Designed miniproteins, single chains, continued (5). Designs and how they scored, part 31

Each design is a single chain, and the fold is of that chain. pLDDT is the mean over its residues in the fold that is shown.

## One batch from the design tools (miniprotein)

Design m17121
Fold by ESMFold2-Fast:
Structure m17121 (fold): chain A 68 residues (1-68)
Amino acid sequence: EAEAYVDAGRAALHAGDYDTAIENFRKALEIDPENEVARALLRSAEAAKQGNFDEAERYHREAVRLRA
């Protein structure tokens, strides 16, 4: 289930485990390629891994907006 991978990715992202977050969001997108929340969170995790926290926050806000 794509939602379970999104939840696991969120938990990893909150823990600062960006590699695990990226892996889980990629798995979510393999199951549901049109999952815009998973895509935004993947971009956020990738930016955070690079140390670009402003860009990570921008993509995280996009994911929150998509769920609102």
Scores: mean pLDDT 83

Design m17122
Fold by ESMFold2-Fast:
Structure m17122 (fold): chain A 58 residues (1-58)
Amino acid sequence: MVQVFQVDGVTYYATTEPIDSPNFIQVPSLDKETVMEKLRKLFPNGKIEYLGEVELPV
């Protein structure tokens, strides 16, 4: 599964696996709190919107 977020109109995907892509963010856990904390550190003044979870074949 992947958590999907939008920051200032740009879509980002949070994964537990390292993906070498500018729109992917590695997190230790896919819970909303962990992902939001990572995004706040990367974009402290950005508008962060939670779009939901997407199931990828895992």
Scores: mean pLDDT 76

Design m17123
Fold by ESMFold2-Fast:
Structure m17123 (fold): chain A 61 residues (1-61)
Amino acid sequence: MEEVREQAELLVDALKRMGYSDEEILKVLERAVEITAANHPERRDYLEELLKVAKEILEER
């Protein structure tokens, strides 16, 4: 749980520092999770939780 939030916060912060908007960050993360989960289905639960936490972080801003 704590590791997922830390990873989500790092990922969101990195993309914001690169100049992406909150909407662009969400689209990038959704697409990346979809591709990665398709290629690594064993990581699906982790990736879905990571995306959920990232969305919550973006909604807090």
Scores: mean pLDDT 79

Design m17124
Fold by ESMFold2-Fast:
Structure m17124 (fold): chain A 91 residues (1-91)
Amino acid sequence: MEEEIEKYRKEAIENLEKIRQLAPDSLKRAVDLAIEALKTDPEAAVGMFRALKEAAQRLPHGEEVVRLADEAIQNARKMYELKKKLEESKK
């Protein structure tokens, strides 16, 4: 469980780092905030990733950023679900 949570966290961060490299300066700040949110509040991070995806859909050549944002959302959601299962199994 813990190793799977860490794997999904790393994958989500990797997706966000790739978005940061591709994104204009206006979105780079939002990506940095999303990475920080993932460390403290994964639920809020998912909302931020959705906003990044929506912004990227309006960018010319934003298709790769949209794909990476979707992957980050999926990884953050799996991380949240696994954390919830871990809490439920803790007695």
Scores: mean pLDDT 75

Design m17125
Fold by ESMFold2-Fast:
Structure m17125 (fold): chain A 62 residues (1-62)
Amino acid sequence: GTREEAEALREEGERLFAEGRYEEAAKLFQKAMDIYRELGDDVGAGLALLRYAEALAALKAL
């Protein structure tokens, strides 16, 4: 993947998270995290990981 793809996935994930669609958001954050990691973008990967973990925590609260 590209940086542009990772940013787009993260942006869509943030929107889905705001809508309460946590499972869908988690999938997008996970994919964004994988791309950032492949690019060596530790900051981007870390941010996506935090959002992924937050989405999973929200799912467990349901």
Scores: mean pLDDT 85

Design m17126
Fold by ESMFold2-Fast:
Parts: sequence; structure tokens; C-alpha cells
Structure m17126 (fold): chain A 57 residues (1-57)
Amino acid sequence: SAEEEAIKERALAAGKTLLDSGLSAEVAIALIERESGHLLSPEQLAELKAAIRAAGK
């Protein structure tokens, strides 16, 4: 849905900010999942995790 995509976009931006602050991708993912994971489908959460990992390289 448009709402889920907006949540995923904001969560990805927050995850990138955490990476820029020096956190590892796995720590950034854990924090983002705690805050927003329950608002996303399992498929969208998997895509978000993959995107944060890709951004952390």
C-alpha cells in the first residue's frame, strides 16, 4: 500500500542516517525493526533489511 511504502521509505532514510553515524548495518536494522517492523509486511521488511545492508557497503 502507499502507506506501507511511505513507512518503508522513512525507515530506510532513518537506517541510512544510523549508518552515517557509524553504526553497523545489523545494529541499524535491529533499531529500525524495533521501531517500524510491526508496521510492514514480512516481504517489505525483508526488502528494507536488504536495502539497509546494501547502503552499509
Scores: mean pLDDT 83

Design m17127
Fold by ESMFold2-Fast:
Structure m17127 (fold): chain A 78 residues (1-78)
Amino acid sequence: GIEELKKRFEKKIKEIEELFKQGKLEEALFEAEVLEGLLRIWIGVAKLINDEELLELAEEYLKKVEELIEEIKRKLEE
């Protein structure tokens, strides 16, 4: 259900954060962009089936991933 999906998003964000902390910036960016794409698909699905809880979850995690992508890109430009 939605709780299992939330746990998967949380686990993936933690994996991206660990890659970032390890200085694996290109790998962290790739994984973050993959998750961003997946979250955009979930937003589309939520809108099609009119699932407000799924929409709010996907939008919350998309915002977190977009912030991570900006931070990773900033480090890559150094």
Scores: mean pLDDT 88

Design m17128
Fold by ESMFold2-Fast:
Parts: structure tokens; C-alpha cells; sequence
Structure m17128 (fold): chain A 66 residues (1-66)
């Protein structure tokens, strides 16, 4: 999957705004804005957070809210 520089900036700002745990509805809105699937957005967030060392924290919060 290819991401433009502008799309990457949008994704990064979205992640900062949602503190790493966006709702499914927020993910769907973002996916529509960047013209991608929800799965593509989730994979990008997962990879980005893994690089930042935050993936485990995000998944732990998802478990609590699920």
C-alpha cells in the first residue's frame, strides 16, 4: 500500500489527536478521507506505534475497551 506525504501527515495528526486508541467510527472516517480501507489504516497505525514503542500500550487499551 502506498501512502502520500500528505496522507502520512493526516494519519500522524489523527493518531496524536486520538491518543493512539481511535474508535471504529473514527477509523472509518479517516479511511474515507484518505481513500483507503479501515484495515489499511489500522495496519499503518500498528506499524507506526510499533516504531514508537507504543504498540503494546494501544493493544492493552483495546482489550480494556473491548
Amino acid sequence: MEWTEEEKKILEEFLKRTHGLPSEEELEELAKEVGRSVEAVKEWIKEYQSKEGMEAIVEAVDKVLS
Scores: mean pLDDT 69

Design m17129
Fold by ESMFold2-Fast:
Structure m17129 (fold): chain A 68 residues (1-68)
Amino acid sequence: SLDDEILEALALIWLGIADYDYYVNKNPEAAIEGLERMREKVRASGAPVAERLVQEIDERIEKIKKDL
């Protein structure tokens, strides 16, 4: 598994990519798909911060879905 620092940094990068898809490309479907893929990888990592990161990812997905 990746260590907590690397996973947290990767999650921030992936959240930024999702924001780009949503706000710049105006593609909420791609943003949600990317976040769902990220959630699966975070969950599979078994890292101590995974639960917190999954919650943050789920919150972002919910926010985007409300704008659909």
Scores: mean pLDDT 81

Design m17130
Fold by ESMFold2-Fast:
Structure m17130 (fold): chain A 100 residues (1-100)
Amino acid sequence: SKEKELLEQAYKILEKVLKTVEENKDDPFAVETSLALGLMQVSILLRIAKKEGNEKAAKVLEQARDLLVEAMDYARKGDFDKAIELLKQAVELVKKELEK
């Protein structure tokens, strides 16, 4: 379904961002760039879901976007462990919806 396609794309984006942040805690520029690109990509998927009237995908993508924004704020404060925890929550949120 179109819903599964959007959520699967979000899952792959979020997993890549999580891995980059976990592997690059000593490189704030790499962390910021990965989070910013991930946020942009998830925001595009959210816009698509809203335009197509997929309310279920839109709700999940909006929650994932909000977690990404919060993760970015913590990363900017140098709290990469909290950023990673929020990213793990975003990954799990999308994964749980894909398993339904």
Scores: mean pLDDT 89

Design m17131
Fold by ESMFold2-Fast:
Structure m17131 (fold): chain A 109 residues (1-109)
Amino acid sequence: AQSTLTAVATAVIEADKPVKATVTAVVRASASAQATAGSATKSADVAAGKTTVTVTVTSTFANAIQDGDKAAIMITVEAEGGKPQSEGTVYTLTASTTTVTATMEVTVK
């Protein structure tokens, strides 16, 4: 039997001009509950001003999630012609944790 952790990664992207952006989310466990790293990528057309892009990614644990297990979510935003920007958040899990959420605010060009 395996437990599944769902990570909901939200990027709030502020642009001064319309640009295409790619949002990548990676979730990894770093505790007693060993897990396969999950990753997902979403492309978005970003308008001038603020655009919200949400990426959902799943990590599967070999054993049930235990209190004190940790998960790290890395969000990377790359606009065409721009430099990739990344933020990481670490969560302490409980045996009842099924979902974690991370938000990154970023300005591109």
Scores: mean pLDDT 78

Design m17132
Fold by ESMFold2-Fast:
Structure m17132 (fold): chain A 100 residues (1-100)
Amino acid sequence: MLQVENSPKELKVKAGEEAEIIAKVSGGKKGAIYKVNLFAKNLKTKEEKFIGSAKVKDGESASFSIKNLKKDEEYEIYAKAKDLETGEEAIGNPTIVKVE
């Protein structure tokens, strides 16, 4: 079963700063390659935005930088991974980003 883990679990940033999120994918076959898509959900507006994508090997991590976060808002950042061979998908536990 695919497992997606975001790091850190919670992050505080100031308006105008970038939030760095690392997404790790594991639990597939040895040598599996995953497409990881990162999304940000604004918890006030409920708007979801696509942030970016990366390819990672099993047990490896992709780093994402998130810009243009709004002051006094809170975001749920989550990664979706897809195994490119099997089509299996998994969604990780989100990182909560608080903007001060």
Scores: mean pLDDT 84

Design m17133
Fold by ESMFold2-Fast:
Order: structure tokens, then sequence, then C-alpha cells
Structure m17133 (fold): chain A 85 residues (1-85)
């Protein structure tokens, strides 16, 4: 799960760099699903940041802001887990 999530995250980032925003979004959505299933909150946060950036570049600022906020929540959860581990 984690390895598959990471591959989708990497592919999403490459597509984002290429300006293929709709394709990048699909890979980031898959990365989120797999990261959440694996309990990898840091990876989930990174995937949500990717969604935020893709939507922002498409001019969908409201959706970008929502995903940015969600990424922050998962980042905070990952920080707490690291402190308790």
Amino acid sequence: LVDEARKHLEEGKKLLEQGKYEEAIKHFERAVDLAVQAGDYELAAEAYRGLSEAYDKMGKTRQAAIYSAVAGIYEAAADVERMLA
C-alpha cells in the first residue's frame, strides 16, 4: 500500500510539473486513498498538498484552499504520531 501510494504521489508530481493537472489530480487522489488505508498520515498530507497545488494551478482557488486545509490536518496528525512513537 505505502509503496503504491508513493508511486502515485511521484507520478502526480511529474504530471503537475508537465502541466497535466487533471491527470495529476487522479494520481494524487489514488495516493490519498492508499496512504489513508496504510495509516501513513505524512504521505496523505503530501498527496493532499499535491491536490491543492493542482487545483490552484487550474484556477480553482476554493478547492485548492480546502485541500490545503485538509493537508494541514493530516500533517498535524503525523506530527503527533511521530511524537508518540
Scores: mean pLDDT 83

Design m17134
Fold by ESMFold2-Fast:
Structure m17134 (fold): chain A 60 residues (1-60)
Amino acid sequence: LSEEEKKEIEEKIEEYEKKAEELFRKAEELRKRGERREAILLEAEGEVYRMAAIVLKRVK
């Protein structure tokens, strides 16, 4: 990979990790409020972003 491509991948990793953290935080708030279904959906979405970041780290 070129240096430009590596930087782009680093930025995407950071963005995806931040997205996952935000989604997990919102899911925790929903769980405390008894919104279990909504919390599960946000947790699933957060897992997708976390997995995407892991995959990108492997190809960097």
Scores: mean pLDDT 82

Design m17135
Fold by ESMFold2-Fast:
Structure m17135 (fold): chain A 67 residues (1-67)
Amino acid sequence: MDLELEGQRLLAEGGRAYAEGDYERAAELFREAADKYEQAGNTDAANLLRSQSERLRELAREKEREE
């Protein structure tokens, strides 16, 4: 299986979750995408996606605090 292709699919799903305001789901999907890119040997993409996942997780926590 193409790990980078699977990572791209997870990224697209994460983008959909983000657009729906589901930041926790988006963070999970971006973390899974990062894992796939890391397994494929694409460390730069994995590191970028881990940073995005962490930021989305903070957005999810901030939304909970505002409610």
Scores: mean pLDDT 81

Design m17136
Fold by ESMFold2-Fast:
Structure m17136 (fold): chain A 86 residues (1-86)
Amino acid sequence: MKLILTFKNLTPAQLTGIVLRAIGLGLEGYDVEIKIDGDTVTVTIGNLSEEEVEEFIAWAEELAKRGAEVEIKREGDTLTITVTFP
């Protein structure tokens, strides 16, 4: 399964935190692609199990509890999670 995580309306501190976490996943052996466009970061992760995908969904739900708007879409073997910060 492929996961696309898009984070929008990031402060510089939030952007730095998201990028560092994505780099950390790459260092752990995940197939990670990072794209930065202004205050938006898109992280693409390939070849995830269903259990690993559920862990990312739980993380996005935790961000929603902190006031972020979260949208989850599934298209075939691709799951897209969009997180928009206040």
Scores: mean pLDDT 81

Design m17137
Fold by ESMFold2-Fast:
Structure m17137 (fold): chain A 55 residues (1-55)
Amino acid sequence: SLEEEQKRLKERIEEAAKKYNLPKEVVDEALKLVDEGKLEEADRLVKQGVTLSLS
């Protein structure tokens, strides 16, 4: 279900935020996108943040 996918993605975003020390604004925007049902956009934003953190 969408609710289960949203919950799972939020948990993954929170874990990535802790592991890679993502900026609060990126985390907040990603969580907002999840709540809006924009799961692909949220996942892409988090992946971009992780990539920039590794550069």
Scores: mean pLDDT 86

Design m17138
Fold by ESMFold2-Fast:
Structure m17138 (fold): chain A 76 residues (1-76)
Amino acid sequence: MEEELKQLEDALKAAERLAKQSTPAQARLYEAIADEVRRIRETLETDPSRTEEVRREADERLRRLREQIAAEEKAA
């Protein structure tokens, strides 16, 4: 549990740092990753039984965002 929370905090800090160092399209992806990591962390603290559901929803949202960014880059 403590190890998982530390990994999530490290991932959040990394995503926030990468967002500042990336292209606008990549920054959107890293900001979305940071938001999903925060959501998973809050779920682990409030209702761990929902963590798997929240992770699945996070994966789906990030997949859609990656597809959206790829489509925008192809259109540009």
Scores: mean pLDDT 76

Design m17139
Fold by ESMFold2-Fast:
Structure m17139 (fold): chain A 117 residues (1-117)
Amino acid sequence: MSVEELLVQLAVALRSKDVVKAQKILKELQKLFDEKEDITELIQLGELLLGQKLTNPEEKETAVLITLAVLEELSKGITDAKVILENIKKKYPEINITIEQVTEMIERARILFELKQ
């Protein structure tokens, strides 16, 4: 399944609060990233959620990891930016991300995936 098809299915799962389906799709997206498959659409999603264009390959990889982690927490119904930040830092201690960035990513994800507030 392509990244684009997985992202469409993820949007449906997140809107319907289907935690099990959302988690399965997120694991498949993580596998594609880990296997260095074409993840252009996942990088574009990361850019949209961060509100910035990325040109550096390392920044693109970091944005994908953060994007998947934020969407995993949102799939579980966790919307507190501080809790999400703490969970990201526990999983990826080397990633430098701020509470403001996490807050903006949550707000943009809610708009993009049409999640109820």
Scores: mean pLDDT 83

Design m17140
Fold by ESMFold2-Fast:
Structure m17140 (fold): chain A 66 residues (1-66)
Amino acid sequence: MQAAVEATPLEDRIDGLEESAKTLPPDAKAQVLKLLEQAKEALKQGNKEEAQKLVDQASKLIQEAK
């Protein structure tokens, strides 16, 4: 299995955003988690641009939900 201990900055952001999403209302949490799942899929496929865009969208939703 490919498990690198040194994650990319993007993977670190996804992990942090997943933890932040746990504190959100169910509706906002579902939206954020969906974006983060898509970002993980994009990273696995090598689509860094798509993954970064999805991470940015998730981050904005978390900030707007505060």
Scores: mean pLDDT 76

Design m17141
Fold by ESMFold2-Fast:
Structure m17141 (fold): chain A 107 residues (1-107)
Amino acid sequence: MEKRYEVRIRAEPDPADPARWRVEADLVNKEGELIGRVRGVGPDEVAASRAAIKEAIEFLKKRGLIPEVYEVDDPEKFREIVDKGYEVYAVFPGATGPYVIFGKKKP
């Protein structure tokens, strides 16, 4: 399935506060071009990554690049929705692995 957008995540501890993590997320289109950058912060890498993903989704929605957002954290639900003809617009990493669908049903 062709992905329209991808996120590239870089997570690191905050050098000023070791109890805090910072994440930068680079948003790239299907041609590999950088279209935007977002940031997330949290008490651990997972929380910071989830914050960055939320900002990335909001960025894409405001730009009109994702028509509707459908978020799936469950691989079985992911397959079911793909089989129902939903388009994958973006793929984002989850807490325990990739989770992914941001799009809408094909006409």
Scores: mean pLDDT 64

Design m17142
Fold by ESMFold2-Fast:
Structure m17142 (fold): chain A 107 residues (1-107)
Amino acid sequence: SELERIAQEAAFGLAAVVATAEAEAARLGTPEARALLDELARIAEEFHRRLTEALRNAAPRAEWVAILEETIARLRALRAANPQFTEVNAAIDELIARLRALRARLE
C-alpha cells in the first residue's frame, strides 16, 4: 500500500541519519556526539513505533500527517541545539526535506 511505502521510505531516511551520527560519534569520541546519537536513536525508535501502530490500526491520514510533523519538529529542535555537528545536521536537513515530501503524498 502507499502508506506502507511511506512508512518504509521514512524509516530508511531515519536509519541513514542515525548511521551518519554513529560514524560522527565514533570519529569524535565525545560525550556530546554520543548524546546526539542517543537522541536521534530515540526519535527514530519513537517514529517507527508510532508509524507501525498507525499501520496496524488503519489510522486516518491526519494521524500520519501529525506523526510526520511532530518528528520534523523534533529533528529541527535537535539540529538547533547541536549546530556544531555539520555532517549530522546536513543529513537531518535532507531527512526533513524527505519527510515533508512524504507528508505531501498523504494530502
Scores: mean pLDDT 85

Design m17143
Fold by ESMFold2-Fast:
Structure m17143 (fold): chain A 79 residues (1-79)
Amino acid sequence: GLELLKKIEELIKKLKEIKKKYKEFDKKPIEEAIKKLEEAKKLLGTNDGSVSGEEKKKALEEAIEYAEKVIEEAKKIAE
């Protein structure tokens, strides 16, 4: 799980940097990507058995995929 956690933290950092750097870029997809990553990270912190490890991993992978897509679109606009 450490690899996914590190990737999430790096993606959140990149998204925050994009949000700060590009004033005219639509911030809504960036804010949504950050929110999804933070929510997925919180799910990893739950130890009450309410969510399976497989479900937590899937939520993380989906959040990461969405964040990478948003970063890619931001880079295309910044070119």
Scores: mean pLDDT 74

Design m17144
Fold by ESMFold2-Fast:
Structure m17144 (fold): chain A 44 residues (1-44)
Amino acid sequence: MELTEEQRKARRRRARMAGVSEEVLDLIEQGKLDEAIAELEKRS
């Protein structure tokens, strides 16, 4: 457990403000960048 739950919440909060979903952040953290980009594209 390298990242605190608080840090993860903060990152997700910022991303949602920028139009990135929590799902996209999960994909990025898992190294699934292609899927994260696809999810971002669906939002537009």
Scores: mean pLDDT 69

Design m17145
Fold by ESMFold2-Fast:
Structure m17145 (fold): chain A 80 residues (1-80)
Amino acid sequence: ALEEAREAIKKGDAEKALEGARRAIEEARKIEDPEERKKKLKEALEALKKALELAPKSLILEAIGEILRAIGELLDIELS
């Protein structure tokens, strides 16, 4: 019972962190200043790291996909 409650909370926290990270990436795309965009993308990466720590197996691949997306956005800024 207590362990099941903890797992449910962790899943909810992981889902919220993933959603927050997705929103941060989309918001970063609207930022014209490369330094501000980079800062927002780093915040998204920190949220994704938290999601990975909390994620059940079903969400791990999704979290990895979002991390790769955020890294791709950061590399685009660095190479531009």
Scores: mean pLDDT 71

Design m17146
Fold by ESMFold2-Fast:
Structure m17146 (fold): chain A 61 residues (1-61)
Amino acid sequence: MKYIIETVTLPASTPEEEVRQRAIDKAIEKAKELGLEVVDYKVSILRDEDTVTATAVAKVK
């Protein structure tokens, strides 16, 4: 079983949906670069006063 983990940090004013999508897009791009297919993914969001961070964990094969 293989996983790709990508993190995106953007200003706190950024919509959660945008940060989430950017993290997913990075994981998909990395999988494509490696010749792998994303079969599932999970995203977690962490927000503070200055930043919002999305971490995408993509299961690949």
Scores: mean pLDDT 84

Design m17147
Fold by ESMFold2-Fast:
Structure m17147 (fold): chain A 91 residues (1-91)
Amino acid sequence: DREAKLAKAEEYIRKAQRILEEGGDLREALEYLRKAAELLEDTALVERVDELLERIANVTPEQLEALRQAIEGLIQSLQLTLNTERGVVVK
């Protein structure tokens, strides 16, 4: 069911957003975003998550802010894809 997949993707996006807001584990946030991208069947977004998962394995404290910004951008892209699938945004 497409609606069930979109609802589950939104749930995963919201979980990732809460993890960022609470200063939690960025890897856990990325794992939720990967599940959302898979449910949305967006291979480009899956690749972006995998790139950020690679970066987090080697992140320094000085790089943490840039990584957080990249994850926020990924959340925005996933949210846009979700809204487009629901017909909320006009092409």
Scores: mean pLDDT 82

Design m17148
Fold by ESMFold2-Fast:
Structure m17148 (fold): chain A 66 residues (1-66)
Amino acid sequence: LKELVEEAVRLARELGDDTLASGIQMVYYEFSEEEARKVIEEALALLKEGKPQEAYRIVKEALDSL
């Protein structure tokens, strides 16, 4: 999981979205490993597709569910 978080944070920052990078880190800290992995894997897939807005939506929805 930590490696996925680091990759997702790096891609978010490369795309210029520091808010999304912070959101990804918050998901890692606030959720269980299983739940964090699901959210981060989905966000990472969207970031690799060049869809930072969709990745942000997924991360925000997860954090808003806390």
Scores: mean pLDDT 80

Design m17149
Fold by ESMFold2-Fast:
Structure m17149 (fold): chain A 69 residues (1-69)
Amino acid sequence: MSALERAIIRELMRVSGLSREEAERLVREAKELLKQGRYDEALELLMSAGLSREEAEKVLGGLKTLLAE
């Protein structure tokens, strides 16, 4: 796991109150949706975990950067 992915997981835990395992699973699912071009579904997934739209968009931006590495 990259340092960027670890930072995203920690921030997700902090803002949503998720466990590390839950945050890791959520990040994995969001990454797969992004790889498929299913941005709206990835956004909805993050928001369903308690993130605001703005927080979810920031997380997705970080994941897009990670996937471009």
Scores: mean pLDDT 81

Design m17150
Fold by ESMFold2-Fast:
Structure m17150 (fold): chain A 58 residues (1-58)
Amino acid sequence: TERKRRAIQAAVAEEGEAALTEGASEETIRRIAEKLGISPETVREALEEGQKATAADM
């Protein structure tokens, strides 16, 4: 599960540049979920965890 979480975070980060520019709207989350073949809930969790990691690096 940890490996899967990291892979999802990396994939979301790659797509997340566009998401951050547009804002993390429901439509953006759904689009990323469809592109990656995962649930919108998983995308939201990955984005939240990614923001925590980025804040820690700052």
Scores: mean pLDDT 64

Design m17151
Fold by ESMFold2-Fast:
Structure m17151 (fold): chain A 87 residues (1-87)
Amino acid sequence: PPPSEEEIRESLIRMRVAVLVEAVRKNKDLSATKAETVALGSKNPERFLAFLDEAIKLAEEEIEDEEVKQKVVDYLTSVRKEVEAAA
């Protein structure tokens, strides 16, 4: 049987959140790639919005550093609003 859709989705979301956490910890500007991320998400807005909602939830649950959590959640929420507005 194919692997669970939830397992695949959680794995991909975890990887994306981990990359964002690393970027924030290294003081990289997350806004530098925001426009590109929004443009890519606008190609499949329903799917991308679902992934963003899961990513925000995972970030809120798993990021222990409150400052890093806030920056990651703010970035993801901002991207979500832009994709929602573009759809």
Scores: mean pLDDT 77

Design m17152
Fold by ESMFold2-Fast:
Structure m17152 (fold): chain A 76 residues (1-76)
Amino acid sequence: SAEERKKKLQELLNELIKTARRGKTKLSPGLVEALRKLDITDSQIKELERVTQQDLDKILEALAAELYAIHLEELG
């Protein structure tokens, strides 16, 4: 369900942000809009601006992998 997808993505994102190295990263407007479409909160987006670029890249890769896994589960 959409609610279960949202919960999984938010829980994953919170754990990845929690363990990420602190830094300063600028998110493009297009990326911010894409994250909002995934029901990622403005608070979570703000926290992503406070991690290193390398850890942001890893977080985005993990988020994409989780989205794909959810897609496959919904097809099965």
Scores: mean pLDDT 83

Design m17153
Fold by ESMFold2-Fast:
Formats: sequence, structure tokens, C-alpha cells
Structure m17153 (fold): chain A 75 residues (1-75)
Amino acid sequence: HMEEAIKLFEEIRKLAREHGLDVIARLADSAIKAVKEGKKEQAIELFNLIRDIARSHGLEEIEKLADKAIEVIKK
């Protein structure tokens, strides 16, 4: 079910790029890499950081996607 998490992060990366949010896009790339490498704890940490940045900027859609991806990874 790693594929579900990766798909959610690809959506976050796409939205971040569409809105010029380079920091979130780079964090999403790092999170995808961590998931693919089996680094679950590092992936969760990066997702929490994306969520916190999205929340501080009122980016509710990105925040919701990050929350869902964390839930999928924790399975």
C-alpha cells in the first residue's frame, strides 16, 4: 500500500508546483524518496512538516492530502 502514499505525495507536489510553493514541492520529493526507501519515520516527519507549512499558509487542500498520506503510511 506504499503506492497509495506515493500517489498522494505526487498530488501534493503537483499542487505545490501549480501554486509556486517550491519548499512544499521539495519536501514532497524528499517524502516520496523516503517512502520508496522504506524510511517510514523520516517520511512521516517530512509529511508533518508539509502539513504544518500548509496549515500556516491556509492551504487546506494540501493539509488534507498530507494528513491522509500520514494515515496510509502508518498502516
Scores: mean pLDDT 80

Design m17154
Fold by ESMFold2-Fast:
Structure m17154 (fold): chain A 68 residues (1-68)
Amino acid sequence: MTVAELLPDVAALTRLKGIGPALARALVREFGSPAAAVVAVLQEPEKVSGIGKERQKAILEGLAELAA
């Protein structure tokens, strides 16, 4: 299962710990898709305004939960 399969839409992003509806919508607008937004946050959090290590960790934990 790929990140794109886990996150087919903006609503799927809101199921990740640390991402609310407003942030999910903003990330999709910035990166073009929910999967691309999550990849950017996990790989280059310093380039994403307002995303620190704790939020990155929460998102990674949420993805692991969805993949289990």
Scores: mean pLDDT 69

Design m17155
Fold by ESMFold2-Fast:
Structure m17155 (fold): chain A 57 residues (1-57)
Amino acid sequence: PLIISVTGAKSVDEQSKASVAVAEAYRRNRDKPLEVQREAVEKAAKEHGASATVRPA
């Protein structure tokens, strides 16, 4: 299991959009290697003006 933190969005609306995009990226890549999961999640957050950090649960 992974802990994914989404931070750095400029507004509550952008934070919500980033969180949804990150969750979707994680779902699409959850069966792939950890490196692919991390990259997909980080890219999704960045596209919505946020940052994602991934750490083991």
Scores: mean pLDDT 80

Design m17156
Fold by ESMFold2-Fast:
Structure m17156 (fold): chain A 67 residues (1-67)
Amino acid sequence: MIEVEPSKVDEAAADFRAAAEAHGATAHIQKEGNKLTVTVELPADATPEQVVALGEALRAIAEKYKV
């Protein structure tokens, strides 16, 4: 869960979804005001390298939008 500026909630959600899709995963995003809960489902055949790369991408997005 991260807190973002209210005007950037949709932008942050879109970035998380795009990053997950780029790594073959599906992002489930819940919005509660300016708070985002991001849950990612990886494909059953995901490699450890894919898991690490996705995790790093999601962290970078969280740091970009974190209040």
Scores: mean pLDDT 79

Design m17157
Fold by ESMFold2-Fast:
Formats: structure tokens, C-alpha cells, sequence
Structure m17157 (fold): chain A 55 residues (1-55)
């Protein structure tokens, strides 16, 4: 796994944990949750692309 893949994976984990924590605290609207999920999905897509290129 490349260093760039590890960096993206850590970013995904951090953003996912932040999303869960804020949702549990009731601090995010449904629109904000959707936006954060879109950002996480974009990072996950990039990570999967790099993973597929290695396989």
C-alpha cells in the first residue's frame, strides 16, 4: 500500500469519526450530514482507484 493510500485512508477514518460524533451530539443538519458523506465518498473513491491500480 502506498504512502498516499495510507494518508487518504487516515483522512477517511478521521472524517468518518468526526461525522459520527457530531451526528450523535445532534450538531449537524441532514444537509450537512449529506455534504460530509459526499466528501468522504470522494476520498473513498480516490482510495479505491489507487488500490485498483496496485492490484
Amino acid sequence: MSEKQKEIFEEIKKKSEELIAKVDAGELSEEEVAQMKKEIAALAKEWRKLQAEEE
Scores: mean pLDDT 78

